# Designed miniproteins, single chains, part 67

Each design is a single chain, and the fold is of that chain. pLDDT is the mean over its residues in the fold that is shown.

## One batch from the design tools (miniprotein)

Design m2480
Fold by ESMFold2-Fast:
Structure m2480 (fold): chain A 64 residues (1-64)
Amino acid sequence: SEELLKAAKELREKAKEILKEGEEKAEELKKKGLEKEAELELQISEGVAALLEGVAALLEKKAK
């Protein structure tokens, strides 16, 4: 399905955006001396991105 492939592409792009925003937020937290909070923000962003990529992979598989 063309629709499933489009949805998968959009999810992968959102995952990239979330990772970038998470890295930027973590750097700001590090500058403030909040290293544990920065680490948590990175872990949350990585987890959310991984979930979106996993869903995208399922959509791509079902599109075939």
Scores: mean pLDDT 88

Design m2481
Fold by ESMFold2-Fast:
Structure m2481 (fold): chain A 73 residues (1-73)
Amino acid sequence: MVEYRRKARELALAGGDPQEILEAHKKAIEADPTTEVESLEVAVDEDGRLRVISKIKKRTMTVDGRERTFTRK
């Protein structure tokens, strides 16, 4: 995830398409089987910085059979 964010930022600075960056982020999150996303928004702010707003509905990691729901603040 961190790597995708860095690469998207570099593409934006090099004059890449914002839509292409947004789709790349969506694909990366959807490919993660441990993460269920409720909503995902990607935008470029006034300073040309990539802003990612995502709500993680559920992220599960099984240790001793425990499951927890995590949300990002």
Scores: mean pLDDT 56

Design m2482
Fold by ESMFold2-Fast:
Structure m2482 (fold): chain A 86 residues (1-86)
Amino acid sequence: LIEETKELLKKAIEALEEGKLEEAEEYIEKAKELIKELIKEGGDPEELEKLLQALGAVSAALVLAKAGKEELAEENLEWARELLEE
């Protein structure tokens, strides 16, 4: 799930960079669902905190993308990716 989520976030960022807003929104929504599943499976408190922060960042990115703020959406998606990497 983590690797699949990171791949979806990468694809969302690439779609935003190419101006493919509808495609980016689909990837963001899929990543959001996978993060929710990771939260449901649990983990240690530090991992759970990172997942909750990533969920917040991905949710913000979706709203920002829909508002035409692609650069801010990309920044939030990159932050979510960093939270999921190390």
Scores: mean pLDDT 82

Design m2483
Fold by ESMFold2-Fast:
Structure m2483 (fold): chain A 61 residues (1-61)
Amino acid sequence: GLIEKADELVKEGEKLLAEGKALEAQYKYTQAASLYIQAGDVERAQAVSDTYGPVILALLA
């Protein structure tokens, strides 16, 4: 379902982040958050933003 696909995108983002691909990771996290919202899981969408947003921002600075 949508939540399962969003979870896969978070895992893909984590792998990209480990490779130093911050922009690609951000894209995956944004897609995951959108799918969580579509599934009605706004709390998980917010958690993805709160967890990975600061890390992505620090890497892009």
Scores: mean pLDDT 83

Design m2484
Fold by ESMFold2-Fast:
Structure m2484 (fold): chain A 77 residues (1-77)
Amino acid sequence: MKAEVDARVDELQARGNEAINAGDKAKLQEVAKELEELIKKHPDHWRAWFALGAVYQALGDKEKAEEYFKKAQEILK
C-alpha cells in the first residue's frame, strides 16, 4: 500500500539526510540503491523518485538528479 511505501521513503530520507550531514558518500550510495529497489516495485510513487533525485544531487550527479526530479513531477501530474 502507498502508506507503507511512504513510511519506507521517510526512513530512507532520514538516513540520506544523516549521510549528507556527515558527508558520507558511501552511505548516500546505499540509500540510492534502496530507493532504486523501491522504485522497481512502486514506479508510480513520486516521493521515491523525488528522494532519489535529492540523493543524487548530494552525490554531485546533477544530470541524474534532474531526471529523477522530472519523473517525480510527471507522476504527480
Scores: mean pLDDT 81

Design m2485
Fold by ESMFold2-Fast:
Structure m2485 (fold): chain A 60 residues (1-60)
Amino acid sequence: DLDELRKLFETDPDAFAVHLQRLVDRLRREDGPEAVRKLAEEVMKLTKEINEKIKKGEKV
């Protein structure tokens, strides 16, 4: 689902936030807060990478 999150961040940041919230809620209920932390780290890393490219004027 990280690939879909990446596309959402590019296409619609609002949809990205909503989708991320739903994933966090789902993981928290199924696997607990530790799984949420792992997902959050991956998403934050991906978001930071995309933001860096945007600052450089690259396509993301």
Scores: mean pLDDT 71

Design m2486
Fold by ESMFold2-Fast:
Structure m2486 (fold): chain A 82 residues (1-82)
Amino acid sequence: MAEEKYRERRAADDAFHAARLAKTPPSRQEQMDALLDVARRLRDIGDAIDAEINRYAKEKGITVPVKEYSDEEIEVLLKELE
């Protein structure tokens, strides 16, 4: 039940986090455009982007991009919630 909404919320969440990493809040039009771009290219470019990010991180020795929360912050929050 509400499976479609759960999937839509997940996709919107991913787009929101990507915009947050850019440090700039998207405008109304930009937010809509970004969401449409993600939706349209998700199946074609998703794997390519993921592979490119992993390759680039490995080659440059860069940590894979994460949310505002660091691994340490996430671990602390998880321990507190446990």
Scores: mean pLDDT 61

Design m2487
Fold by ESMFold2-Fast:
Structure m2487 (fold): chain A 60 residues (1-60)
Amino acid sequence: GTLKDEIIEKIEEEIEKNKSKLSPAQLKEIEELLEELKNANTNEQIEEIAEKIFLLLSKV
């Protein structure tokens, strides 16, 4: 896959691992960022959005 596909897969794995620790509000925020990531067309956008998602996941 592309770099974006690999990052999305890693994020989805981390969400599944931490799903029981995430509040509904946190899960919604992460899902909204993940949708934004899927629609990102530049490497800069992909990196910025992925970093935000990983930062949120690191807090659980």
Scores: mean pLDDT 82

Design m2488
Fold by ESMFold2-Fast:
Structure m2488 (fold): chain A 99 residues (1-99)
Amino acid sequence: MAEKVREAIKKLNEAIEKGDFETAVKYAGEAVRLAAELLDKSENPEEALKITREVLDAVYRAEKAIVEKEGDFSPLALDAAVYGLAAATLHVAAENKLK
């Protein structure tokens, strides 16, 4: 599971470097979806915390890059912002599984 999340992050980062923001948003959504599945199924809360943080950082970086090129209210920037909120929510949920 964690390996699939990291592969999605890698593809997200590659798409951003190429200026392919449609592909970047697709992989941001995939990383969030896979991180949610990992958090739901994981018996290792520390790994879930680390992976959800990696997703949050990657999606935030992608949102910043898209906003700088496309503007704050472009459809791609708004999609990235929604995935950023989802990633932050998953990270908080992962923290709450630790005492």
Scores: mean pLDDT 84

Design m2489
Fold by ESMFold2-Fast:
Structure m2489 (fold): chain A 61 residues (1-61)
Amino acid sequence: MREEEIRRLLKEAGFSEQAADEIVQSFRDFGIVLSKEEMEEFLRKVRAAAAVGREAARAAG
């Protein structure tokens, strides 16, 4: 999968352009190669965890 596609998917998942670039850079540094399906599943899990854990814990505990 192209780095540009990964960056686009990260932005669609709610990451800022800066955060998406940093994640893509980490993938490059580690030589991580993900299929489109693997990336989509990863983003789905990250989005769910971030929405429930981060916002709920911060607001209500």
Scores: mean pLDDT 70

Design m2491
Fold by ESMFold2-Fast:
Structure m2491 (fold): chain A 89 residues (1-89)
Amino acid sequence: SVEELLKKAREAFRKGDYEKAVELMEQAIKEGENADAYWLLGDAYEKLGDYEKAVEFYRKAIELYRKQGNDKAVEAFEKRLKEVEEKLK
């Protein structure tokens, strides 16, 4: 299930296994679009130094959170997105 994949991905991320977290989250997204999965994918790519992919997945997560009406998450995540975008300059 998506929930099980997200749980495993968060565990991998906490252990510093960012490549494994990416793999598990890509599987979760393949089963169904999920804002938390896209955001964690962005976090994992940021830890791996792939800022272009991090920005891509953060934007997808923000779009889904916006559709859900989670304005607080959108505001916090847009702030984080701007910080990561500065690393591309």
Scores: mean pLDDT 84

Design m2492
Fold by ESMFold2-Fast:
Structure m2492 (fold): chain A 118 residues (1-118)
Amino acid sequence: AEEYLKKGKEYLKKGDYEKAAEYYEKALELDPLNVEAWKNLAEAYRKLGNNVKAASAYLNVARIYYFKGNYEEAIEALEKALEVAPEELKPSIYSSLAAVYEKAGKLEKAKEYQKKAE
């Protein structure tokens, strides 16, 4: 896992986003809870214009932070997913934002996003 993370970072710095994504995916097969690897994979896919895979990677970042109780970081990841997501995926992201805001005790924001998800 650590060697794949190092290679992913090297290729990301060189602007070889295809190889960066390949090595981050290999790292995540060994350690699927590695938030840094998911964030860097999302950046690589965003640079490649693969918005579906970029959004998916940000959603995995958000899920990991959510289960850790890091709601602010989960919200940031969901906002990044929303920025890159195709329109068809946005209602699902709005539902996730509503759930995180509810857990964070921000009930007014939770209601706003739940309504957007409808």
Scores: mean pLDDT 89

Design m2493
Fold by ESMFold2-Fast:
Structure m2493 (fold): chain A 57 residues (1-57)
Amino acid sequence: MEELVKRAEEALKKGDIEEAEKLIDEAIEEFLKNPDVPEEVLLRLYEVSAEVERAKK
């Protein structure tokens, strides 16, 4: 999961909003299968998700 969040952050920095959104969706799917995730990773996921939503026009 952390790797998916990191890749989503990198995609967002490159302006690849579609790739970032896809990686966020994959991270959420993994969280549903294994909710044992560090809080810092979840906070980063929420942050990236919010930024993607703002960039998505």
Scores: mean pLDDT 80

Design m2494
Fold by ESMFold2-Fast:
Structure m2494 (fold): chain A 66 residues (1-66)
Amino acid sequence: HMTPEQKRELEEAQVEALERMGESAISLASEEEQKELAERLKELVREAREKAEEKVKEYEEELEKE
């Protein structure tokens, strides 16, 4: 099984990968599109981080029940 630390690292790595992929995609867009896409990416990353924290907390709570 994964430890809570490994679960956190996994969730954080996924958010970082999302951010990196988004930034790379934005760099290939036109200058006008880059600004709009950058703002959308920031919102998506914030939502992903919030969900990641919730998943880690739920995982920790399940382990603490033991």
Scores: mean pLDDT 79

Design m2495
Fold by ESMFold2-Fast:
Structure m2495 (fold): chain A 99 residues (1-99)
Amino acid sequence: APSQEQIDLEVEVALIQIVATLAINDAKKGDFESAAEGAKYAAELARQVAENTTDPEARKHLEEAVRSLEKAAQAAKEGNGDEAIRYLNEALDHLSRAA
């Protein structure tokens, strides 16, 4: 059976994935301000989870997700919707490997 720490990690990663997916939807409809804010918020959440995890492999993937989310936020801020969506999808791939 998974530990409580593993369950907590999986729940936290799932919440970050929801925030990133909402940012993709905002970017798709041209709401680049909301997409940038969502990506930035997801990056902050992923950073906090990375700092609190004892699993070095999970931490690595969360740190990779943070970098992709920060790039997505910058692309959205610059009005580059396709670039923002690409980086958000890259972040979702890293998040899927974290838990």
Scores: mean pLDDT 89

Design m2496
Fold by ESMFold2-Fast:
Structure m2496 (fold): chain A 80 residues (1-80)
Amino acid sequence: GVESLAKKAIELAKKAIELAEELGDEELIAEAKEIIEEAEKLLKNPSDSREDILRAIALVLRAIGLVLEAELKLEKKKKE
């Protein structure tokens, strides 16, 4: 449900912060923290509404995107 998706988004966003800290990418850290804040809002008032499920899925996908962006930036740093 929404709770499990929101928790997964927080887990992935925390991973993105860890990678972004290695990069010194303050913008990426800020964006990942925003995902955590939005996921925590869903956890505070959990609802199995379609809207909240879609919001939770969107947060998971955004967090995955930030992890991948950070990994790509780390790969570029290794080649330079």
Scores: mean pLDDT 84

Design m2497
Fold by ESMFold2-Fast:
Structure m2497 (fold): chain A 81 residues (1-81)
Amino acid sequence: SAEAAALAERLRAAAEELAARREEAARELARLTGLPLEEALRIVERVAELLARAAEAAAAGDLEAALALEREAQELLRRAA
């Protein structure tokens, strides 16, 4: 579907950008939250992994799985803040 394809593309782009800028994103997260850089790196890496899996699920047409994985990524960031 057009909805699934659009979601897959957005999630894929987000995952790729986070993976490419992992250290930069982790430094920003650490600065904003006060977390140690090592912990921030683990969080960013996990978020990128979840978004990549969500993109794959959306590409396969599994919107329920895609939304569940996206929600898990959001919850992880919410707990970090």
Scores: mean pLDDT 86

Design m2498
Fold by ESMFold2-Fast:
Structure m2498 (fold): chain A 73 residues (1-73)
Amino acid sequence: MAEELLKKGKEAYERGDYEKAVEYFLQAIDIDPENEEAIELLAKAVFDLKARHPEQQEKADEILKYLREKKKK
């Protein structure tokens, strides 16, 4: 369920595990692509991921590109 994945993502984010938070939010968006909360939380987690884990830059940039395309409408 998308709601369960959002909860897991928020828990990971509060713990500072931005990699896990990003994974859960991506899974939530795969289930419910119109979930604005999941999209916003994913964007926030990706920015924090880039700040804390520069080695994940390529993954973070791909996710930001995906979010940019979804917001174009």
Scores: mean pLDDT 77

Design m2499
Fold by ESMFold2-Fast:
Structure m2499 (fold): chain A 65 residues (1-65)
Amino acid sequence: SAAERAAAGAAVYAGVGDGEGARRYGQLIVDSGKGTEEHAERMARAGEAGDAVAGGRAALQALKS
């Protein structure tokens, strides 16, 4: 699905330290009716920190919502 692809993209962008990319993909998940704005913020923060594990975890939690 588009949401699953967005979550994967958010995790990748977080891993490479792209906070803006992680934020955009987090917002795509929210706009798809999955997760909340807090999940998008967690992905953005993970990207700013270059934390792939935190980014992936946030994306998975958003998809489970």
Scores: mean pLDDT 76

Design m2500
Fold by ESMFold2-Fast:
Structure m2500 (fold): chain A 85 residues (1-85)
Amino acid sequence: SDDAAGREKLLELTRRLVEAAEEAVKNKAATPEEIARLLASVEELARKYGLPEFREAVERLRRLLEEAKKLERDEEKAEELGKKE
């Protein structure tokens, strides 16, 4: 059905968005808030379709969110050290 084709396209889009988000976090071009919004959207897709690929994407984004939060904290600490020393 058209719905099945839509699910397959959503899976492909989700995979590409996760890969783009991983690259953006590595390049310090994405905030934890942006990753959290993407995670929430993919979690809804995982609940709606119940497919393992969406659950894998959720787990990847959860790990990525923690990495983004750590990078933001490390940058804030570096800025604070630059202002006080």
Scores: mean pLDDT 80

Design m2501
Fold by ESMFold2-Fast:
Structure m2501 (fold): chain A 108 residues (1-108)
Amino acid sequence: EFDEIFAEIEAEAERNPEKALDLYRQAAALAILREDYESAAYYLDKVIELDPNNAVAWYLRGQALEKLERYEEAIEYYQKALSLLPESDPLYSQAKQQLEQLQQKLAS
């Protein structure tokens, strides 16, 4: 059922490229809810390709990498998210905390 949903999202994105960003955001959200972090990573990469200044997409991609135990790559994505966010944004504090926790884990 989820594989059919993802296939339909991909087909619709190809038919209507102007809807692709919204469709890939929906696919990423569905993959996260399913805890399918490999599919989440794939669709978040599509979101980042279409909207490279979307700090939320960079942050969620970092979380997906962390769930896949790809910690060094997760650090790079959290650093990118931080570079796109003002310090006043709540997501900045969350991304910084995740980055610091991973750096401590890898140093230990």
Scores: mean pLDDT 84

Design m2502
Fold by ESMFold2-Fast:
Structure m2502 (fold): chain A 73 residues (1-73)
Amino acid sequence: MEPSELVRRAKAAAEAAIRRPGIHVIGLDEEGNFLGSVRVDKPEDIPEAIEKLKELAERMGVKLADVSVVELP
């Protein structure tokens, strides 16, 4: 299975589970594995969310490789 399909499924599942208005910042490792997501209410908080994902990756002994930002209505 292509990594892009796995990423799309994980992203869709996260969006469906959350179903809350706002900006969702999703972090993936170098292998495309889901690390975590942070919900923020405004774009100005995105940098803080990215820093939290970087800290989480360091604690897990992996590198944050990709960050996706999804806005839900």
Scores: mean pLDDT 72

Design m2503
Fold by ESMFold2-Fast:
Structure m2503 (fold): chain A 69 residues (1-69)
Amino acid sequence: SLAEEYFAKAAEIAREAGVRTADNPEALLWAGKGLYAAGKPEQARSVYRLALGLDPDNEEAKKLLEELA
C-alpha cells in the first residue's frame, strides 16, 4: 500500500542518517504522509508539526500542513 511504501521510506531515511525517525525531519515527513495515506490525518498533522519543531524552515512540512487545513 502507499502507506507501507511511505513508512518504509521514512525508516530508510532515518537508518541512512543514523538516527530514529522521530529525530529526523525528512523521515517524519514521510511517516506523516504514510499516516495520511492510512486515513489518519490528525496523526499526520501532529507528525508534520514535530518535523517543523526539528526544522522550523521546512517548506515541505508547511505545505503538507496547509494541505490538511
Scores: mean pLDDT 85

Design m2504
Fold by ESMFold2-Fast:
Structure m2504 (fold): chain A 81 residues (1-81)
Amino acid sequence: MLEELKEELLKAGMSEEEAEKAVELLKKLKEALEAGDKKEALEYYKKLLELAVEAGIKMGFDRKELEEKAEEALKKAEKYL
């Protein structure tokens, strides 16, 4: 599962280092959620969104649009967690 995600991120144009970091952050996010640590889970989710924004910019998406979508996603996570 996480190995397949790393492969998909590499195909999407992430470097191997960036893909590995994303997988590590996702693992930490899952562990924080399973532990009930909402604050720590939100911190890891924010870092994942930051990586997704940078990856999207490299793919030719607009920085402002990606940052606005990331902020909305984080706000929704804060509301529902």
Scores: mean pLDDT 77

Design m2505
Fold by ESMFold2-Fast:
Structure m2505 (fold): chain A 59 residues (1-59)
Amino acid sequence: TTLGHRVAAQDLGLPVETVRRILAEVEAGRISVAEAAERLGISPASVSQLLALSRETPL
């Protein structure tokens, strides 16, 4: 999902590395979706979309 994360991050005007780090913290249970949204300056719905992209078709 590297390409999906890159495209989504560019649409939101955010660095890909920052987005990936924050999403990894949410998936690890270290922060909530709401906290990730606050840290990235986007809506919780946008964070949920980014998480869906990271979870699409793990082989």
Scores: mean pLDDT 68

Design m2506
Fold by ESMFold2-Fast:
Structure m2506 (fold): chain A 56 residues (1-56)
Amino acid sequence: SKELEEKIEEIRKEHKERAEEILNDESLSPMEKAKELLREVAEEQDRILELRKESK
């Protein structure tokens, strides 16, 4: 549905912003940034999957 697509777009926007924060975090090494970015991708996909489950 259009509403589901809009919610998914909002989730993607939130995770994109978090990814930018990770990339700009000068306290993190390149390896730590890579691990955090992978975590963000996993969380984004999980949230989208749960929304799709609820929508049948």
Scores: mean pLDDT 83

Design m2507
Fold by ESMFold2-Fast:
Structure m2507 (fold): chain A 113 residues (1-113)
Amino acid sequence: SKRDILIEVARKALELVKPYLTPEQVARLEAFIDELKNMTVEEAIEKLRELKAQIEADPSLTPKEREVALTALDYVIAFARYALETDDPEKLRKLAEGFVAGLEKDIERIKAE
């Protein structure tokens, strides 16, 4: 389903950003991803935007940690928006793979800075 693929994308995004997050932040994000199974994709987008605002305002994050976390959230939000417009499971899978690959490249660029 669209929601299952969104959960897979969110879990892969979390794995990529785990080295830049505290154990408490990782646990909170894992709990959030677990709740995605009980949300519509539209509700998930709203909750991801709320999380993005919280991360932007979080003074405990270094600029680099914040950049990595926000980059991951932007990819997950963008994928969720595309998922609303795409009923083809094969197209959704290819989009998911492309979004994860794009995030991996952006994180490697941020790490090099």
Scores: mean pLDDT 82

Design m2508
Fold by ESMFold2-Fast:
Structure m2508 (fold): chain A 100 residues (1-100)
Amino acid sequence: MEEERKLFNEYSEAVLAGAPEDYREELLIKLAEVSTPAGARSILAFLLLSGADEETIKRVAEAGGLDPETVRALAEKFAETFEWLGDEKSAEHYRKLAEA
């Protein structure tokens, strides 16, 4: 969508300019609001990979119309993947998100 491209470009510019994390998170939440459910799920997966906090993950899921079971299932998959890769710290982070 046109608004998705605009927000994605704004987010990319913010990342390149070293903008504050809270500003970048706000742009991702806005992007999720105008995205399809599949697009919102992709944004959520990206935030999980980047180590975003639980509140940001919840806000993106709500903006994108994703149910809590989808969020939990994604967090569980990331926890298992990082555990098998030997990244115990990342695995623990995602396990805590899945239990919330």
Scores: mean pLDDT 75

Design m2509
Fold by ESMFold2-Fast:
Structure m2509 (fold): chain A 77 residues (1-77)
Amino acid sequence: MELSPLEQQILLTIAASPEGITASELAEELNVSQSTVSRHLNRLVEKGLVERVKGRTTRYKATEKGLKLAKEIIEKK
């Protein structure tokens, strides 16, 4: 599965946030624009690695597949 370096960082940050994280919080943490983060989040959702949790604000959580891949990324560094 082809993940860009930024998509890997997004996935790792989401995996470290069990309560979910917003696109704006991801943008601030990774020092990138919200539009850039949102584009990569859409790809991660399409790949089944991240899910959208809708509520007062939209949050993103890692799926079981996403958590497994995040662990593999950390171990392969």
Scores: mean pLDDT 81

Design m2510
Fold by ESMFold2-Fast:
Structure m2510 (fold): chain A 80 residues (1-80)
Amino acid sequence: SEIEKYIDELLEIASEVLDPETVEKYRQKIESAKTKEELKKVIDELFREVYRRAREQGRWDLLRKAYETVKKIYELLEKE
């Protein structure tokens, strides 16, 4: 529940800097992840793309927000 909220927030941030098709691809990969390890890999990959695109677009606000959101996702994954 809590982790789903932050994943949705990350996808909203991604929608600001990534193409809709790319965002949908990551949404599907997240929904398909069956293990904590698979989910973490998809979140890492998505964050890398958001970071690169936000930086290219000068969206430092989104880069900071994405970092904070991913940090919260990782904390929830580690605390079960």
Scores: mean pLDDT 85

Design m2511
Fold by ESMFold2-Fast:
Structure m2511 (fold): chain A 97 residues (1-97)
Amino acid sequence: KITLLELIEEMKERLLALLAANPSIPAVTKAHLIRRMDEILAKFKAGDESPAVLAEAKLLVREVVGLEIRAEHPDLPLAEQEARAFARAVELWKKTV
């Protein structure tokens, strides 16, 4: 069992590794994802674990794993990539419960 802060720090490291491996991802997309990650980390460090903040963190985890699945399985249909990303995000989030 890990903390929410530990999960989001893990997701930030995974995001940075993914962005380094995929230099074709637009700079604006990279900056946007990193900023959202840092905003959620700042909220958790400030003690804001409200339902709205938890929902945003869950969506951010889903977006990062979506990028991972797309990089791992670029030839899969979008719906199948989305289903796999949702499953991986749920599994990661369960580690904090």
Scores: mean pLDDT 81

Design m2512
Fold by ESMFold2-Fast:
Structure m2512 (fold): chain A 62 residues (1-62)
Amino acid sequence: ASIVNPNVDEILEKAKEAEEALKEGKYEEALKIAEEIVKEFPNSLLAVAERETIELKVRQAK
C-alpha cells in the first residue's frame, strides 16, 4: 500500500484477483475484473496498464 496514493492499493488488489482468475483458467472473470478497475479509476495510468496487461495475458492464454 502507498501512503501517498491509497488508490494504488485497491488497483493492485483487484489486479491480483484477476491474475488468480487467469491461473484458474477463468479468462472471462479476469477480463471483467480488469474492466472494473478502469471503470472505478478511469484517470489512473496504473489502472489502464493493469487492464491492458490482463487483456494481453488472456489473449496469449487462449
Scores: mean pLDDT 76

Design m2513
Fold by ESMFold2-Fast:
Structure m2513 (fold): chain A 68 residues (1-68)
Amino acid sequence: SNAEALRALAAELNRDPRFTATLLGDDTLEITSSGKVTEIIGLALRLIGEHPGLEVSISGDTITVTAK
């Protein structure tokens, strides 16, 4: 399910010190990064490709992922 996918993604990203993933309820994931912009864009594109049921947006150094 999308909620399980978001929880798994949050746990995986939080193991990498470059990312901080925070669940806002069960349907929204906020990801912040101190990494390069190209890494942020690359991650967002990967998420879109692997999870077509998710909406992904970028604002500055923050990626917001919402389950549809």
Scores: mean pLDDT 76

Design m2514
Fold by ESMFold2-Fast:
Structure m2514 (fold): chain A 55 residues (1-55)
Amino acid sequence: LAEEGIRAVKEGDIGRAAQLGAKAALEGDRESAERIAEALEEAGHTDVAESIRRL
């Protein structure tokens, strides 16, 4: 999950990255959710990252 989400961020597929981050958070995989949120935040998508962190 984390590697796929981070790859999506690097490819500019923010929608897929958000879906994978949300999936990780909802499944209790907090480590993957946080890694994806961090990648989104570093790419300038702070609002999307915060939405994942709030799940």
Scores: mean pLDDT 84

Design m2515
Fold by ESMFold2-Fast:
Structure m2515 (fold): chain A 56 residues (1-56)
Amino acid sequence: DVLRRAALHDLGITEEQAREIARLYREGVSPEEIAKRLGVRLTEAQLRDVVRALEE
């Protein structure tokens, strides 16, 4: 989805980071913990948005 990729870019998140976020979320790591581990400057709500965009 081009729009979601553009949103990720606007948040300063790479596509690789977004994929790692989704993978960790599937492993049971919370969005808040994922943000802390990756050192990304996102709110929990924004990180959850990224996870939701890549979740299937």
Scores: mean pLDDT 70

